# Designs tried in a protein design run: designed miniproteins, single chains. Part 36

Each design is a single chain, and the fold is of that chain. pLDDT is the mean over its residues in the fold that is shown.

## One batch from the design tools (miniprotein)

Design m1229
Fold by ESMFold2-Fast:
Structure m1229 (fold): chain A 100 residues (1-100)
Amino acid sequence: MSTKEKMLEILDELIELAPIFENGLPYELLGLPDAPKIVPNPVSLSKIRAAVESGEIKTKEEFLARIEQMRENILRLFGEEDVLAQMAEDLYALAKEKLA
């Protein structure tokens, strides 16, 4: 399996496990109107998929860095004790394991 094929397979698994992260969070519905100030470069699983498809993400390290950025953005918005922060941590851990 190519690195690209492996990354796309992992993304499909992550989206299935946590569809809330597929197209980005509905910040206005969550009462976070200042979210763009806190996370000016929002990351979603669909944006990561598009970057893998286009060849913007070429390596396992670049791929994990984008998932980590998504996790860091969630931690900044909700804090480490929030369920969304735990979900983002679990997705990062799973992706890291599958790429090892």
Scores: mean pLDDT 80

Design m1230
Fold by ESMFold2-Fast:
Formats: C-alpha cells, structure tokens, sequence
Structure m1230 (fold): chain A 87 residues (1-87)
C-alpha cells in the first residue's frame, strides 16, 4: 500500500540521518538532506504532507540540537511508531 511505502521511505530517511551523524557530517548537510527528501515525499504523498512535515520538523530540531546517534535511534523508533498509528 502507499501508506506502507511511505512508512518504509520515512524509515530509510531516518536511518540515513543516523548514518550521516555517525559519519560526522555537519548538521547543515544532514538538514539539507532531510529538506530535499521531505520535498520529494510530499510530492509523492501529498495527502500525507502534514505527517511528513511533522516528522521532518522533529528530525531537523534534533539534528540542530546536536542529538547523539543513540538519541536519533530512539527518535526514529518513536517517529515510525507515531507515523504507523497516523496512517
């Protein structure tokens, strides 16, 4: 289903954020990746734009605040559970 496809893409994006933080990428680079992925996902799933924006905002805030890999892994689990419940 499109909902399962969106959930898988959100999970992949969140994993990419974790991997980028682990690799020591600067926050600005990670945020730019999230913003590009968010724009693409909203184009593909316009009916879920509000959910996609809410997930992106929380990820961007965590990255700006210097969240650790462990904190981002916990955030990924939380956001995917919330997204699954909303879909």
Amino acid sequence: SSDEELLAQLGALLQEVIDARRAGEPAESIIATVERATARLKAEYPQHAALIDAVAARVIAAVRDGASVEELEALRRELLAEARAAL
Scores: mean pLDDT 90

Design m1231
Fold by ESMFold2-Fast:
Structure m1231 (fold): chain A 115 residues (1-115)
Amino acid sequence: LTPEYKKIIKDSDSEAKKIADKLGLSGKKVEALRLAFTGFALLKHRFPKLSAADQAAIQRFKDTLIDALVNDDSSTLKRLAVIAHNISILLKRMGDEHGAKVFLELSKLLLELSK
């Protein structure tokens, strides 16, 4: 891994942990935030020409996830799991095995948290 790639992972992980600590999230909820923030940071690095609409959609996913984790919103967590699974399939088709795995793990964790 390049130093830049390692820095992106470290910075996104740190941001997710700070948000989780501030909101009193722990365990699997923290891991869900870490996976989402890291996955989208890597996605942006791989696809720097994402449209403004795509960037807004990523921000909405993050904001919606935070709210759903704080409020134990099972229905929203299930919807986000479907979106994460679809992103995983798309990334796998594009040859991004690492990104696909991150979003697949996020999808599985969100389904578990929705129970």
Scores: mean pLDDT 86

Design m1232
Fold by ESMFold2-Fast:
Structure m1232 (fold): chain A 67 residues (1-67)
Amino acid sequence: SLIEELREVREEALRLGDGLTVKFLDAMIKQIEALEKAGLDTSGVKEQARQFIALAKERIEEIKKER
């Protein structure tokens, strides 16, 4: 599930101390859940979420390379 992947990336960002990435992922998760609960179209936010996951994973790998 996309929401599960967002949560997994959030947990990893939290372990690395990347509070900005955690905030963005939390906002994205809440937005998707709110839209789904309301029965509204989620296609746009899901597309943004996929982009955020890719960028967050790249950032996490760069942080790990410095350690």
Scores: mean pLDDT 80

Design m1233
Fold by ESMFold2-Fast:
Structure m1233 (fold): chain A 73 residues (1-73)
Amino acid sequence: SEEEAAEEARRIGEESAKSSTTVEGGVGGALRGIGEALDRAIKLGIPLSKSEKLSEGAREGAKAGLEAMDKAA
């Protein structure tokens, strides 16, 4: 579902951001995670008309991951 896909995108973004040990690396990880989440959503056949929620989910995940890294630094 769209909600499940957005949640998965958020999770991928968060994990990708958190995979780095530096804030700068975390930003790169977040961007890669957003791309990976969108690619997975496309493979799941999610309509482009719902892309805004997918993009938002991925961004929220990336933000959470970056905040966790910043707090851990």
Scores: mean pLDDT 65

Design m1234
Fold by ESMFold2-Fast:
Structure m1234 (fold): chain A 91 residues (1-91)
Amino acid sequence: SEFEEELKKLVIEAFGTEDEEKREEIFERMRKLVLERVSEEDLQTALNGIEVIRRFLEEHRREGLPLAKSEEDLERNIQLLAERRQARLAA
């Protein structure tokens, strides 16, 4: 859907910037999009989803992962996080 495509673009944009102010602007744009287009029954689930994405992005930043500019870059970073988590458990 158009809504899903716009959310995906915003998520990729957020993972593609090191600027904390720009990231907060992008997350605010995601929240506005959700408030405008999501049904009342699904609203809390969608807002919770944004906060899950925020926490995941903060983990990316803490681990010093490369900036993601595409869905393929995000998949790479997810794999790198998984590998680093496994390495910590093995140590």
Scores: mean pLDDT 80

Design m1235
Fold by ESMFold2-Fast:
Structure m1235 (fold): chain A 116 residues (1-116)
Amino acid sequence: ELQARIDELLARLEASPELTPEQFAEVSDAMLRSTPEQLYRLLVAAGKVGADLALIAMRLAVSGRYTPEVREALRKAAEELGVDPEKVDYAIEASRHALAGDEERARELGAKATLV
């Protein structure tokens, strides 16, 4: 089952001190296919091993997974990891505006996503 494979991935990710390119690809694919609850767990596990949540948020937005539940999972994961949830929201909005051709707004929002 898909859920069992995602749970196995979570166990491996939690045991790993770093993400290889192969593991990052596997996590990214799982995030596109996961439930909002599984997505939250994947985001927290990936963030703990150094994955960039803003980059993941942008990938999810570009893939069409811009739902209230996905935004909430990202916000909760950012909060759990000590990342400013506003930076995640700015990254998502920057991606959405870039996709719509609003290059100037995308640049402005992207700059806010990188602020410390």
Scores: mean pLDDT 72

Design m1236
Fold by ESMFold2-Fast:
Structure m1236 (fold): chain A 76 residues (1-76)
Amino acid sequence: PVAQSATFSSPEAAFAWIKENFVLSPAAEAALRAFLATLGEGEGALFLARDKQGRPVILGVGRNGDRYVVTWLTLP
């Protein structure tokens, strides 16, 4: 398995892209929204999700300067 990544110019863009590409539980979505609202430089967190094909995914979300980085790893 190879991790993939995408970068965004705002937390809103990162959140919208994650919602378009992954399925999150209501609790995980609320946690992600709260995390993005207060995300500082160099901070990051991991979230459990599924892709649109139902495969389990680990999402990494972090901030580097004024950019927001989403990484994801699809599990077997």
Scores: mean pLDDT 84

Design m1237
Fold by ESMFold2-Fast:
Formats: structure tokens, C-alpha cells, sequence
Structure m1237 (fold): chain A 104 residues (1-104)
């Protein structure tokens, strides 16, 4: 279904964002224990934002687009380097283009 394809695109961006942040933390020499704590905080923020969107936005496509934008902003807040951030932004743009094509 169109909804399941859009959900998959959103999940792919979320996974890439999480992977890039963890990669950055490893490069900074952050301990495995601290990486685990950061991962849990990321998951909490993702869940809270998704729940807020479900309450305030009835349009499924609009929720998907807002989630994609949220992942970029979260990565910026967590200090993801410019090079890794550009890779994430490119993946978000590709996902948005695919979502637009799936709409009609």
C-alpha cells in the first residue's frame, strides 16, 4: 500500500540518522555505555514527536514529511558533522521526492 511504502521511506531515513549519530559518537571516542544512553534519549525524542504528530496532524503524508524534517533537526541538535549531515539531507530529499510520486 502507499502508506506502507511511505512508512518504509520514513524508517529508512530514521535508521540512517541513528546510524550517522552513532558513527559520529564512536569517532568522538564516546564510551559504549554513553552511546547506549544517547541511543535511548534519541528513541525517546523520536517517540514523543511521533505521538505529538498523531494527536495534531490528521494527514498521514504531512506527518511523514514532518518526521523527515524532525530527523534532520535532531541530527543538527546532536552535533552531526556537516559531511554526515549532507548525506542525511540528501536521503531526506530523495525520500520526499518518492513520497510526492506516490501521492499520485
Amino acid sequence: SVKSEIAKLVDEVRILMEDKILEHMKEKGVSQEEQRKIGEEIRKKETEFAEELEKNEDDFVERALKLLDFYVELAKELGLPEEKLKELEKKVEEAKEKIEKLKK
Scores: mean pLDDT 86

Design m1238
Fold by ESMFold2-Fast:
Structure m1238 (fold): chain A 101 residues (1-101)
Amino acid sequence: SHMLVREIAESLRLAGLGFIIKLFGEKVTPTIVDELETELENLLAWAREPAFAELPAHLRDRLRTLLEQARDLILNSPSLDPDRKERLLSLIDEILALLAE
Protein backbone atom coordinates (compact mmCIF):
# COMPACT_ATOMS: atom_id res chain seq x y z
CA SER A 1 0.00 0.00 0.00
CA HIS A 2 1.12 3.55 -0.81
CA MET A 3 0.56 5.72 2.28
CA LEU A 4 2.20 8.84 0.78
CA VAL A 5 -0.89 11.12 0.73
CA ARG A 6 -1.81 10.26 4.35
CA GLU A 7 1.83 10.65 5.44
CA ILE A 8 1.99 14.13 3.85
CA ALA A 9 -1.22 15.19 5.66
CA GLU A 10 0.11 13.82 8.99
CA SER A 11 3.48 15.57 8.43
CA LEU A 12 1.67 18.89 7.85
CA ARG A 13 -0.32 18.37 11.09
CA LEU A 14 2.94 17.90 13.01
CA ALA A 15 4.47 20.96 11.27
CA GLY A 16 1.51 23.02 12.53
CA LEU A 17 2.07 21.75 16.08
CA GLY A 18 5.80 22.55 15.80
CA PHE A 19 5.01 26.11 14.70
CA ILE A 20 2.67 26.75 17.66
CA ILE A 21 5.24 25.26 20.08
CA LYS A 22 7.91 27.55 18.57
CA LEU A 23 5.68 30.62 19.08
CA PHE A 24 4.94 29.54 22.68
CA GLY A 25 8.69 29.19 23.33
CA GLU A 26 9.32 32.73 22.02
CA LYS A 27 6.47 34.50 23.87
CA VAL A 28 3.65 33.22 26.08
CA THR A 29 0.47 35.16 25.21
CA PRO A 30 -3.20 34.27 25.91
CA THR A 31 -3.80 33.77 22.15
CA ILE A 32 -0.82 31.40 21.75
CA VAL A 33 -1.85 29.45 24.90
CA ASP A 34 -5.41 29.11 23.50
CA GLU A 35 -4.07 27.96 20.09
CA LEU A 36 -1.75 25.41 21.75
CA GLU A 37 -4.64 24.04 23.88
CA THR A 38 -6.88 23.76 20.79
CA GLU A 39 -4.11 22.01 18.82
CA LEU A 40 -3.46 19.57 21.71
CA GLU A 41 -7.23 18.82 22.03
CA ASN A 42 -7.39 18.12 18.26
CA LEU A 43 -4.28 15.90 18.51
CA LEU A 44 -5.79 13.95 21.44
CA ALA A 45 -8.98 13.35 19.41
CA TRP A 46 -6.81 12.16 16.47
CA ALA A 47 -4.74 9.92 18.79
CA ARG A 48 -7.97 8.21 19.96
CA GLU A 49 -8.90 7.28 16.34
CA PRO A 50 -8.16 3.67 15.18
CA ALA A 51 -6.05 5.01 12.27
CA PHE A 52 -3.58 6.54 14.78
CA ALA A 53 -2.16 3.03 15.40
CA GLU A 54 -1.00 3.08 11.73
CA LEU A 55 1.08 6.28 12.18
CA PRO A 56 4.59 5.67 10.69
CA ALA A 57 7.40 5.26 13.26
CA HIS A 58 9.27 8.40 12.13
CA LEU A 59 6.10 10.56 12.54
CA ARG A 60 5.36 8.91 15.90
CA ASP A 61 8.91 9.82 17.00
CA ARG A 62 8.48 13.40 15.69
CA LEU A 63 5.17 13.79 17.57
CA ARG A 64 6.75 12.45 20.79
CA THR A 65 9.70 14.87 20.43
CA LEU A 66 7.37 17.85 19.85
CA LEU A 67 5.17 16.92 22.84
CA GLU A 68 8.24 16.50 25.09
CA GLN A 69 9.51 19.94 23.93
CA ALA A 70 6.07 21.45 24.68
CA ARG A 71 6.01 19.79 28.13
CA ASP A 72 9.43 21.23 29.01
CA LEU A 73 8.45 24.74 27.83
CA ILE A 74 5.16 24.60 29.80
CA LEU A 75 6.88 23.35 32.99
CA ASN A 76 9.49 26.14 32.73
CA SER A 77 6.97 28.95 32.02
CA PRO A 78 6.49 31.06 35.21
CA SER A 79 3.89 33.32 33.49
CA LEU A 80 1.35 30.53 32.83
CA ASP A 81 -1.76 30.37 35.00
CA PRO A 82 -1.49 27.16 37.14
CA ASP A 83 -4.88 25.81 35.95
CA ARG A 84 -3.92 26.33 32.27
CA LYS A 85 -0.52 24.70 32.91
CA GLU A 86 -2.22 21.64 34.50
CA ARG A 87 -4.68 21.36 31.57
CA LEU A 88 -1.94 21.57 28.90
CA LEU A 89 0.27 19.03 30.71
CA SER A 90 -2.72 16.67 31.12
CA LEU A 91 -3.42 16.80 27.37
CA ILE A 92 0.25 16.16 26.52
CA ASP A 93 0.50 13.23 28.97
CA GLU A 94 -2.67 11.59 27.56
CA ILE A 95 -1.30 11.81 23.97
CA LEU A 96 2.12 10.46 25.08
CA ALA A 97 0.37 7.53 26.83
CA LEU A 98 -1.47 6.70 23.58
CA LEU A 99 1.86 6.87 21.68
CA ALA A 100 3.27 4.24 24.12
CA GLU A 101 0.55 1.74 23.03
Scores: mean pLDDT 85

Design m1239
Fold by ESMFold2-Fast:
Structure m1239 (fold): chain A 61 residues (1-61)
Amino acid sequence: DKEFVKKLQALFGLKVDGVLDEDLAKALEEVRSDEELFKKFDKDNDGLITKEDLEKAIAEA
């Protein structure tokens, strides 16, 4: 979904082109590996970062 990718790119401060590129992949991996960022994105505090958690993070940004 290009719209979801664009929203993620905007959330991470990347160029918004709607393409799942290396920079976006690295940003997502960094969120998963960093405990502080993981907690920030885990909006429902279930120990998982789901598409729903990412959508909530986008809505709050």
Scores: mean pLDDT 73

Design m1240
Fold by ESMFold2-Fast:
Structure m1240 (fold): chain A 80 residues (1-80)
Amino acid sequence: SAAEKVEAFIENAKLMVESAEKMIEANSDPDQLKEAIKDLESKIKELEELAEKHPEFREKLREVIEELKKTIAKLKEKLE
């Protein structure tokens, strides 16, 4: 169902945030941080497309997108 698909994307996004936070704590290589930023930006695009297709979940997806953007900002602060 649409709800199951949305929940799966949200769970994947949360795991990506946790992974990125661990990379920050571990002082991962700049190349790894840059790859994480690219992956998070790609996930934001997927969630935005999902929100367009399923407007009933727009508010919930918007909150997740904002969390991903915040995580990207943290990763960028750790780069040179």
Scores: mean pLDDT 87

Design m1241
Fold by ESMFold2-Fast:
Structure m1241 (fold): chain A 96 residues (1-96)
Amino acid sequence: SKQEKAEEIKRELENRVGGERAERFLEAASGYLYLKQQHPDLPEEELFELTLERYRENLEKAGEEVELSEEELRELLELALEYLRLLKEIEEERKK
């Protein structure tokens, strides 16, 4: 089911970066979706770059080290986006 797939993605995020950082990626993914809604004409690549830059700035402000490569950050952001997409689809199916 979509619920089982969403739970698997969430567990993968938590296993890869820990619970606190997984939550930060979910927040970053929500920020990406908000930016996409506000700026529909911006290329997907540019929206990704802005999202990752904000994520790095938030970590630096918290005094945390950015240990992950750009490729790893992109993979984790894509997982977080897939999780949010599944949650939205589950919500929409429940309203039918």
Scores: mean pLDDT 78

Design m1242
Fold by ESMFold2-Fast:
Structure m1242 (fold): chain A 95 residues (1-95)
Amino acid sequence: MAERIVKAVKEAVERLKSDDPFDRDVATALVEIIVAITINSLKRATPEQRPEIVKALEEIAKILEEGANDPRLSPEDRQALRTLAEKAREAIKAA
């Protein structure tokens, strides 16, 4: 599960470098959905499931933080990734 989710986030962040506005909008929506689903999974996780989901969110947060510092992305997309990374970090702290 974690490996597939992390890969999906990496691919979505790479799509934000597209010259096509539609591809960027789809990529932004995918990142937001994946982060939201993963945070929700953490909130509903059993103690046994929690470490795996926390690790996935930590990897996701790192990818989003790297994207937020990528000068190839628009300032708007970088800000969106920063906001999502912060939400992921806050969810980990609450766990």
Scores: mean pLDDT 84

Design m1243
Fold by ESMFold2-Fast:
Structure m1243 (fold): chain A 62 residues (1-62)
Amino acid sequence: LEEEARKLQILGESYLSLSYMNRAIAKLAPEVRDESLELAKKNEELAKKYLAQADALAAQLK
C-alpha cells in the first residue's frame, strides 16, 4: 500500500509536469494553442486523479 501510494504520487507528478510543458507549448506556438491547452487539461486531470488515488491509499495507513 505505501509503495503503491508512492508510485501513484510519482505518476501524478509526471502528468502534472506534462501539463506544464503543454501550457508552455501553447504560449510559444499560438498556432497549436487550442490543441496544447486541451492536452494540458487532459494531463492535469490525470495528475489530479492519480494524486487523489495516492492520497486515498496513504489515508488507509492512517
Scores: mean pLDDT 81

Design m1244
Fold by ESMFold2-Fast:
Structure m1244 (fold): chain A 70 residues (1-70)
Amino acid sequence: KEFDSRERLERMLKEAEKAAENGDIDKVESILKRVQELLDRARRLGADPETIALLEEAVQKLKSLVEKAK
């Protein structure tokens, strides 16, 4: 339940986009670390494949934001 919140993940992604727009790359990296920790936890706890795929997609998007900013 605590883990199934797509709304919370979407909010984190929007926060990262806002931070990137403001040039706050440290904040984007912080959000990326949090999402990666959620992904690692999901894998350890045997979460649904759909949940894991959603988190993997979020990590890829966040990595793209960091790489684009260099």
Scores: mean pLDDT 78

Design m1245
Fold by ESMFold2-Fast:
Structure m1245 (fold): chain A 81 residues (1-81)
Amino acid sequence: MGLGVHGRGLSAEQMRKAEEYLKSLGAKVTVTAGKPTVLSGMGLTNEQAKKAEEYLKSLGAEVTVTPAPESLVVVLSDEPL
């Protein structure tokens, strides 16, 4: 069980920090480099998803939390360079 978190508006450096943060929470994180850069995380609990949401918002991202049995966090960054 868990939550999905979707965020946008992150720079490359902010995406890196978000990835490290999610991994620190024990999430399984996949970063797909491209245009846009996509950050996906799984295995987040309710509390961990909340922390991820707050962190991404602190970086200035637009974040959407989707309730889901599988915790899938997808962050789309349309920020080029």
Scores: mean pLDDT 60

Design m1246
Fold by ESMFold2-Fast:
Structure m1246 (fold): chain A 93 residues (1-93)
Amino acid sequence: VKEKLEELERFAKEKEQPLLAEFETAEDRERYAMLARVVAELAEILGDEETAELARKAAELLLSPDEEEFEKGRELGTEAIRRLSKRVEELLK
């Protein structure tokens, strides 16, 4: 939990956004869902319940066999990552 936040701070310092790129290009549903769960945990730590809820919903949808639900999950997950990155940036100044 705290270790995941420290890892995210390191990414922010290096001015890299690897999670967003990975999430948009990965084709593996399980990998997408795993990334969304990590985002949800980090958002919850930062007190951003709205982003955490979006990420949790994305993880559920990304495991759906329905193509429309999968695409919605990808969209929500991408939005959650963007919101989390912005929140981390604000905290780091």
Scores: mean pLDDT 71

Design m1247
Fold by ESMFold2-Fast:
Structure m1247 (fold): chain A 97 residues (1-97)
Amino acid sequence: KKLEELFDRLEKAIDEGNYEEAVKTFEEILKLIAGKYYDKTPLSFLVLLLHIEAGPEYVGRFTVLLSRLLEKIGFDVSKLKFDMTLKEFVEAIKKSL
C-alpha cells in the first residue's frame, strides 16, 4: 500500500514537471525498499530488492518511471557505477537538478 502510494506520487511529480518532488519521492521509495541498508545496498541489487519487497509487478512500473525521471533531469547514465550504493545514486541524481 505505502509503496503503491509512493509510485503514484512519483509518477504525478514527473508528469507535472516537479522534478525536485520526484527525486524526493524516489529517495523515499529506495529507503522504504532497502530500509536500514539504504547506505550499504549496491545499485546493482535494486531490481532484486524490488522483487523481494514489492513483487515483480512493480519492477516494470519502477523501471519506466526511473527512466523517465533520469531523461527529464538530463542525468548522465554513464556516471553510474555497479558498486555505487542506493544513497550515492540518489545524491548523484540530486546533483543533476
Scores: mean pLDDT 82

Design m1248
Fold by ESMFold2-Fast:
Structure m1248 (fold): chain A 91 residues (1-91)
Amino acid sequence: SAKEKIEKAEKEYNEKVKELIKKIIENPSEAEKYQEEELKAYEKLVEEYKKILGEKNPEVARQLAKLAQLALSLGKEELAKKLFEEAAKSQ
């Protein structure tokens, strides 16, 4: 089912984030590297949401907005802008 596919993708993302947080705690000087890996992992999760639910879906819009906020927090203003625009079109 769509729910099971989403739950699997979320579990894979959450496990990746848990390992990245552990690495940041162990070596804070590499935090930017691990935050970039988190952004890429979240981009992959949002792509899975799009494949499962379709691009015109409120949940996809919500996940795109969250991804945009993460991109913005990392100083990726142009990427964040594109993601917010995509989120608006998905709603």
Scores: mean pLDDT 87

Design m1249
Fold by ESMFold2-Fast:
Structure m1249 (fold): chain A 74 residues (1-74)
Amino acid sequence: MSGPSPGVTAAAREALDAGVAAGRVEEGVGAALRTIGAAIQAGLDAGEPMGGPLGEAAGRAEGARLAEEIRARA
């Protein structure tokens, strides 16, 4: 079944957890959704299926960036 790779899922969870820890659950949920969306969009742009390496790399990078931004503002 095509879905987010384990790396993208972990990055989305990290962004969600950062928002929850900061008391900004809505921001964490938004960050998790953006992480998954970035992975899907990069995969589509590259012509790869969901869970491919380019989508995984983009999702992991976006999730890490959003988690760091949330923590920096906490």
Scores: mean pLDDT 76

Design m1250
Fold by ESMFold2-Fast:
Structure m1250 (fold): chain A 97 residues (1-97)
Amino acid sequence: GPLPPLADPLEAIDRAIDHVKKALPHSTDQESLEEAIRQAEEAKRAIEEGDRETALRHLSEAMNHLSAALPHATPEGQEHLRNAINQLASAMVALER
């Protein structure tokens, strides 16, 4: 089928950060979630500077931290983390095209 419309990577990252913040009260792995937010913010900075390679690296690191946090979240927290991962994946696809 045709490729889906490209997301704005900055908007996708902002939505991911919002979902991670909503997951914070529902997880015992606060450190991984806080690191995921830091990596996502650095990815935004790299995009604004035109450094796509650095942005993709930071997005990959953010996704790894979110994946590590998944088993430590309640079902509600896991739903927010899965939404965050999907938003970061959308940003990565937009940056690779």
Scores: mean pLDDT 87

Design m1251
Fold by ESMFold2-Fast:
Structure m1251 (fold): chain A 114 residues (1-114)
Amino acid sequence: MVENLKGRLGSAFAGEELDEEILLAIGIWHEENNGKWLPVFDPIAPLLGMALYYYSKGDLEKAREYAELALKIKPSVFAYVLLGEIAEREGDEEKAEEYYKKALELDPDSEKAK
């Protein structure tokens, strides 16, 4: 999945100065918003990309650190969902539920937080 997202984004952003982590963040946003592109000027996009990159590598500690940094800048449904997925992989189902509830509080219609 991640490789397919990077391939499509690389084609769309061939002239852009974007790293792999930023491309991952934009790809996830694109898929979640029915083909709409995340603005590259969004201040949390690089941090979410870094979190996704480390999550894909299995480095859950770094993935969590970057997702938490994004949340310190502004609330984000995607950051809370990612933190929930990290907590599930760590075996902390109680903490995962807490993050998914926070995502639902920001966007009650979010199916990913269920």
Scores: mean pLDDT 62

Design m1252
Fold by ESMFold2-Fast:
Structure m1252 (fold): chain A 119 residues (1-119)
Amino acid sequence: SLTVTESGGGTYPAGGSATLTGTVSGDFAGILAAGWERQAPGKLPVLVGLGGATSWENPRVAGRFTLTVDQAAKTATLNMTDLREEDTGTYFLSVVAVSTSTPARLVGATGAGVPLTVV
């Protein structure tokens, strides 16, 4: 069983920077994939970035956002620069990991989400 705890939400100025951190707890051997999704009111969730075994950045935020997975710290961090009003939304971290069980299995969790507002 995994738990994802997210931090770094709040209100930030346009042109500013923010860091969202997800901490992954529970019994697992390693993070296979970690993805940050943004959901704005009335819109579908949008994948912002993916890290782990495969890396991907949404072209609409490429160059402004960086996702880092730290296996030793068990964290997935989204560093956001040059914030824009369009970045406003609730940010969710989803993680897929390999269990420590025998046999090994895929396990996953999604955090409760952190609201971020750009003004």
Scores: mean pLDDT 86

Design m1253
Fold by ESMFold2-Fast:
Structure m1253 (fold): chain A 74 residues (1-74)
Amino acid sequence: SLEELIEEINRLMEELGELVKQLSPEQQEKVKEMMAAIQKEVQAMLEAGVPLEELAEEIKRRLEKLLEEVKKLR
């Protein structure tokens, strides 16, 4: 459901935020750039009329990939 997807996205964002606090300032800046790229892609999909549930699934997928990349920085 959309509610379950939003809850999972919130958990991923919380985990990402905690990991980012442990990174160097240079690594934190790199993560900010990666987040900005995801936000830009999400905005483009929203403007293209992608359904909200599909959009939430894409956001979750991108956040999961970002979380794995952030884990590799440590």
Scores: mean pLDDT 84

Design m1254
Fold by ESMFold2-Fast:
Structure m1254 (fold): chain A 56 residues (1-56)
Amino acid sequence: PEEKRRRVAEGAAAGSGAAGRAAGAFGLQDMNLHEGAKAAREAPDSAAASEAIRAA
């Protein structure tokens, strides 16, 4: 169900701090993409999220 997928994404968001650190070791390009997505997820406003994605 879609709600279960959303719960899994919520868990992934909680673990993104540790994942971000590991991604930095794997590659700068991957880190940049993940940081853009993370900033968009944390943004309280869709305008701020759009700007974060554009900046990435």
Scores: mean pLDDT 53

Design m1255
Fold by ESMFold2-Fast:
Structure m1255 (fold): chain A 89 residues (1-89)
Amino acid sequence: MKPTSPEVKKAANDAALAAMRKQLAKFGVDQATIDKILANVEKAAYVDGKSLLAVAEKELSKIVSKKQLREIALAMTGAMLRTVGDSIE
């Protein structure tokens, strides 16, 4: 069970999803594919309670290279950790 408040978790997830969308758009991925991946990642993260990064890695590995996946994962991790750390005072 996570001690993080629901609002902080939502902010962290939103930040991570925004970073993922930005990186995928930068790589030229079409909007429909981006929306589908975001929906799949969001649903899996909310249902399983696992790291959003873990489910994003699984979904993104289907459409991007390992190198691109690493870049996206780093951007998402940074955004999420900054949001969580900043919110927990």
Scores: mean pLDDT 72

Design m1256
Fold by ESMFold2-Fast:
Structure m1256 (fold): chain A 76 residues (1-76)
Amino acid sequence: EEEKARELLEKLKNSTDIDEIQKLARQLGLLGTPEARDGLSALANEYEAKGTEEDIEKAVILTLALIQATSLIVNE
């Protein structure tokens, strides 16, 4: 499961297509692992910091996936 999160994060970092980024982010959000959450958070912050319209769109996509991942991992 953590290995799958790593593979998806690597693909996401190498992807330039918005549709592929959306699909990969959704898969990471559905996994809901700590590694998926940390990776989504880091990438969302990176894209938001760049401040271009496309990068902000990517940051929003990643943030929505992060919210989903966080809701699935709620424990103590």
Scores: mean pLDDT 75

Design m1257
Fold by ESMFold2-Fast:
Structure m1257 (fold): chain A 57 residues (1-57)
Amino acid sequence: HMEEQYRRALELARKSLRLAGHEELFPGVEAGLRDMYARGEDLTPFVEGLEEAVREL
């Protein structure tokens, strides 16, 4: 589950930033998500929030 949520968060973050025209910010977001995953933090809230944001587009 953790690895799947991490991969999904990366996919959605990249997509959201690309749609916003700020894909250059992705390396920072990727680093943050990687740090959270390494700490064993639950990424489900990020995945759900990003999925909702993308659905509204």
Scores: mean pLDDT 77

Design m1258
Fold by ESMFold2-Fast:
Structure m1258 (fold): chain A 70 residues (1-70)
Amino acid sequence: SKVEEIIKDVEEYAKEVLASEKNPETRAKIEKLAKEAIEKMKTASEEEAKKIAQEFRDKVLEIVEETLAK
């Protein structure tokens, strides 16, 4: 299904970010967000899943920026 493709894209994006991130606190936050996003997408419509995926990407960027600012 389209939702399954979106979930796979989020999983692959999370793996890519985690492969380059060495800070354990930042890694834990990203892993938690990925798990929460995937869980929400399982019960979401295609349009909701797209929105959840975009919000996940935006939140990951914010977390990385916050870690660098500390």
Scores: mean pLDDT 81

Design m1259
Fold by ESMFold2-Fast:
Structure m1259 (fold): chain A 85 residues (1-85)
Amino acid sequence: TVTVTVTLTGTLPETGKTMTVTLTLTVEPGVAVTVEVTDPETGITLSVDAVYVESTNTLKITYRLYEEVGLETLVSEEKTIEVPV
C-alpha cells in the first residue's frame, strides 16, 4: 500500500476556469483508485485515476476537469503525472 499527498491543478480550455485540489491517495499495487471532487461554487469536477507502477516505484496519476453545461460536457485535456514513492 502506497500513500501520497498531491496538489493537482487543471484548467477548462473553453471557459478558462481553473481548479486546484490537494488530495491524499492510498493505492494498492495493481489496483486503480478513482476520486472525484466537485467545487460547489463553480460546478467543476476534478476526476482522478491513480495506479501504482511497481517496476518504477511511482504512482501514476491521471486527471481531468469537467463541467456539465446543458446537454454538453466541457472537458479539459487529460494530464498525467508520475510521483516517486
Scores: mean pLDDT 77

Design m1260
Fold by ESMFold2-Fast:
Structure m1260 (fold): chain A 86 residues (1-86)
Amino acid sequence: DKEVEELKKEALEVLREAAKELKRLRAIGTPEAIALAREMLDAMTDLVGLLARIERAEKVTDAQLEQLRAAIERLKALIERARAYF
């Protein structure tokens, strides 16, 4: 329960940071920036979908927690890539 709430907080924080990078990449407007923005939007959509499923669940499974951690790490990697190369 506490782990679920902390992962939800981390997911929301990562989504907020991704939204900033998404806006920045779109403003840069190069083909490479737009391609990364699309990957980031896909990862954000996946994470939002996972959060919605977890919020509706009476009990969160270990598999759902693993999926949530993986989705968070995927989005973090894309944010780091955006910051490193743009």
Scores: mean pLDDT 87

Design m1261
Fold by ESMFold2-Fast:
Formats: structure tokens, C-alpha cells, sequence
Structure m1261 (fold): chain A 118 residues (1-118)
């Protein structure tokens, strides 16, 4: 758990630094090390943020197929944030990153709304 949490935190740092390859590796290692559904779900949102930013939709689709227990929730959030972001990839990726960070739906919606006006 502590090792998985450390890898997850490093993944978030890399994602903020736009080091997407390192972020992907850290989140994948988090999934391998953790049995905690909460941290796994957050790592999956982190991976989704990476894949959206990279336009790697094949990996995003594979992520959903390989994690069927979380696929419905993740797919619903992806769809909702995509609609709310008016298809803006950078805003969508940041919304997914915020979800990985444990931000509330209100914080995520406020971020999307504020950034669509700019």
C-alpha cells in the first residue's frame, strides 16, 4: 500500500510536469502493487489523463477492456467530461487528472467551465 501510494504520487507529479511516459509507468506500477480499489481507480483516471493528452485512444480503449470492474464508471466520467469540455482535449485530460487527485465533481465542473471561457 505505501509503495503503491508512493508510485501513484510520483505519477501525479510526472503528469503535472507533462512527463507522460514516466507518468504512465508510475500509474501502471501502482496498479500492479495495489489491491486497494480506491487507489487503483485513481491510477486508472491518471492513465486516462495521460492517454487523452497523448491522443492514444487505442491505449485508453484497452485500459477500459482490461479493467472491467471500473470500466462503466470511468467510461461515464470520460463521456461526461468530454461533453462538458466541448471536445477540448487539454481540458478533458486535466479533468481526469483532477479526478485522479480526488477532487470533487464540483471542483472539476468549475475548472471546465472557467477554462472553456478562455
Amino acid sequence: QNEAQNKFNKGLEYLEEEKYDLAEKAFLETLELSEDNNIKKKALYGLAAVYVKQENYDKLESLLRENPEFAEELANDLRNYLVMSNGNRSILSKALEMKAQGKSEEEIKNYIQENLEK
Scores: mean pLDDT 87

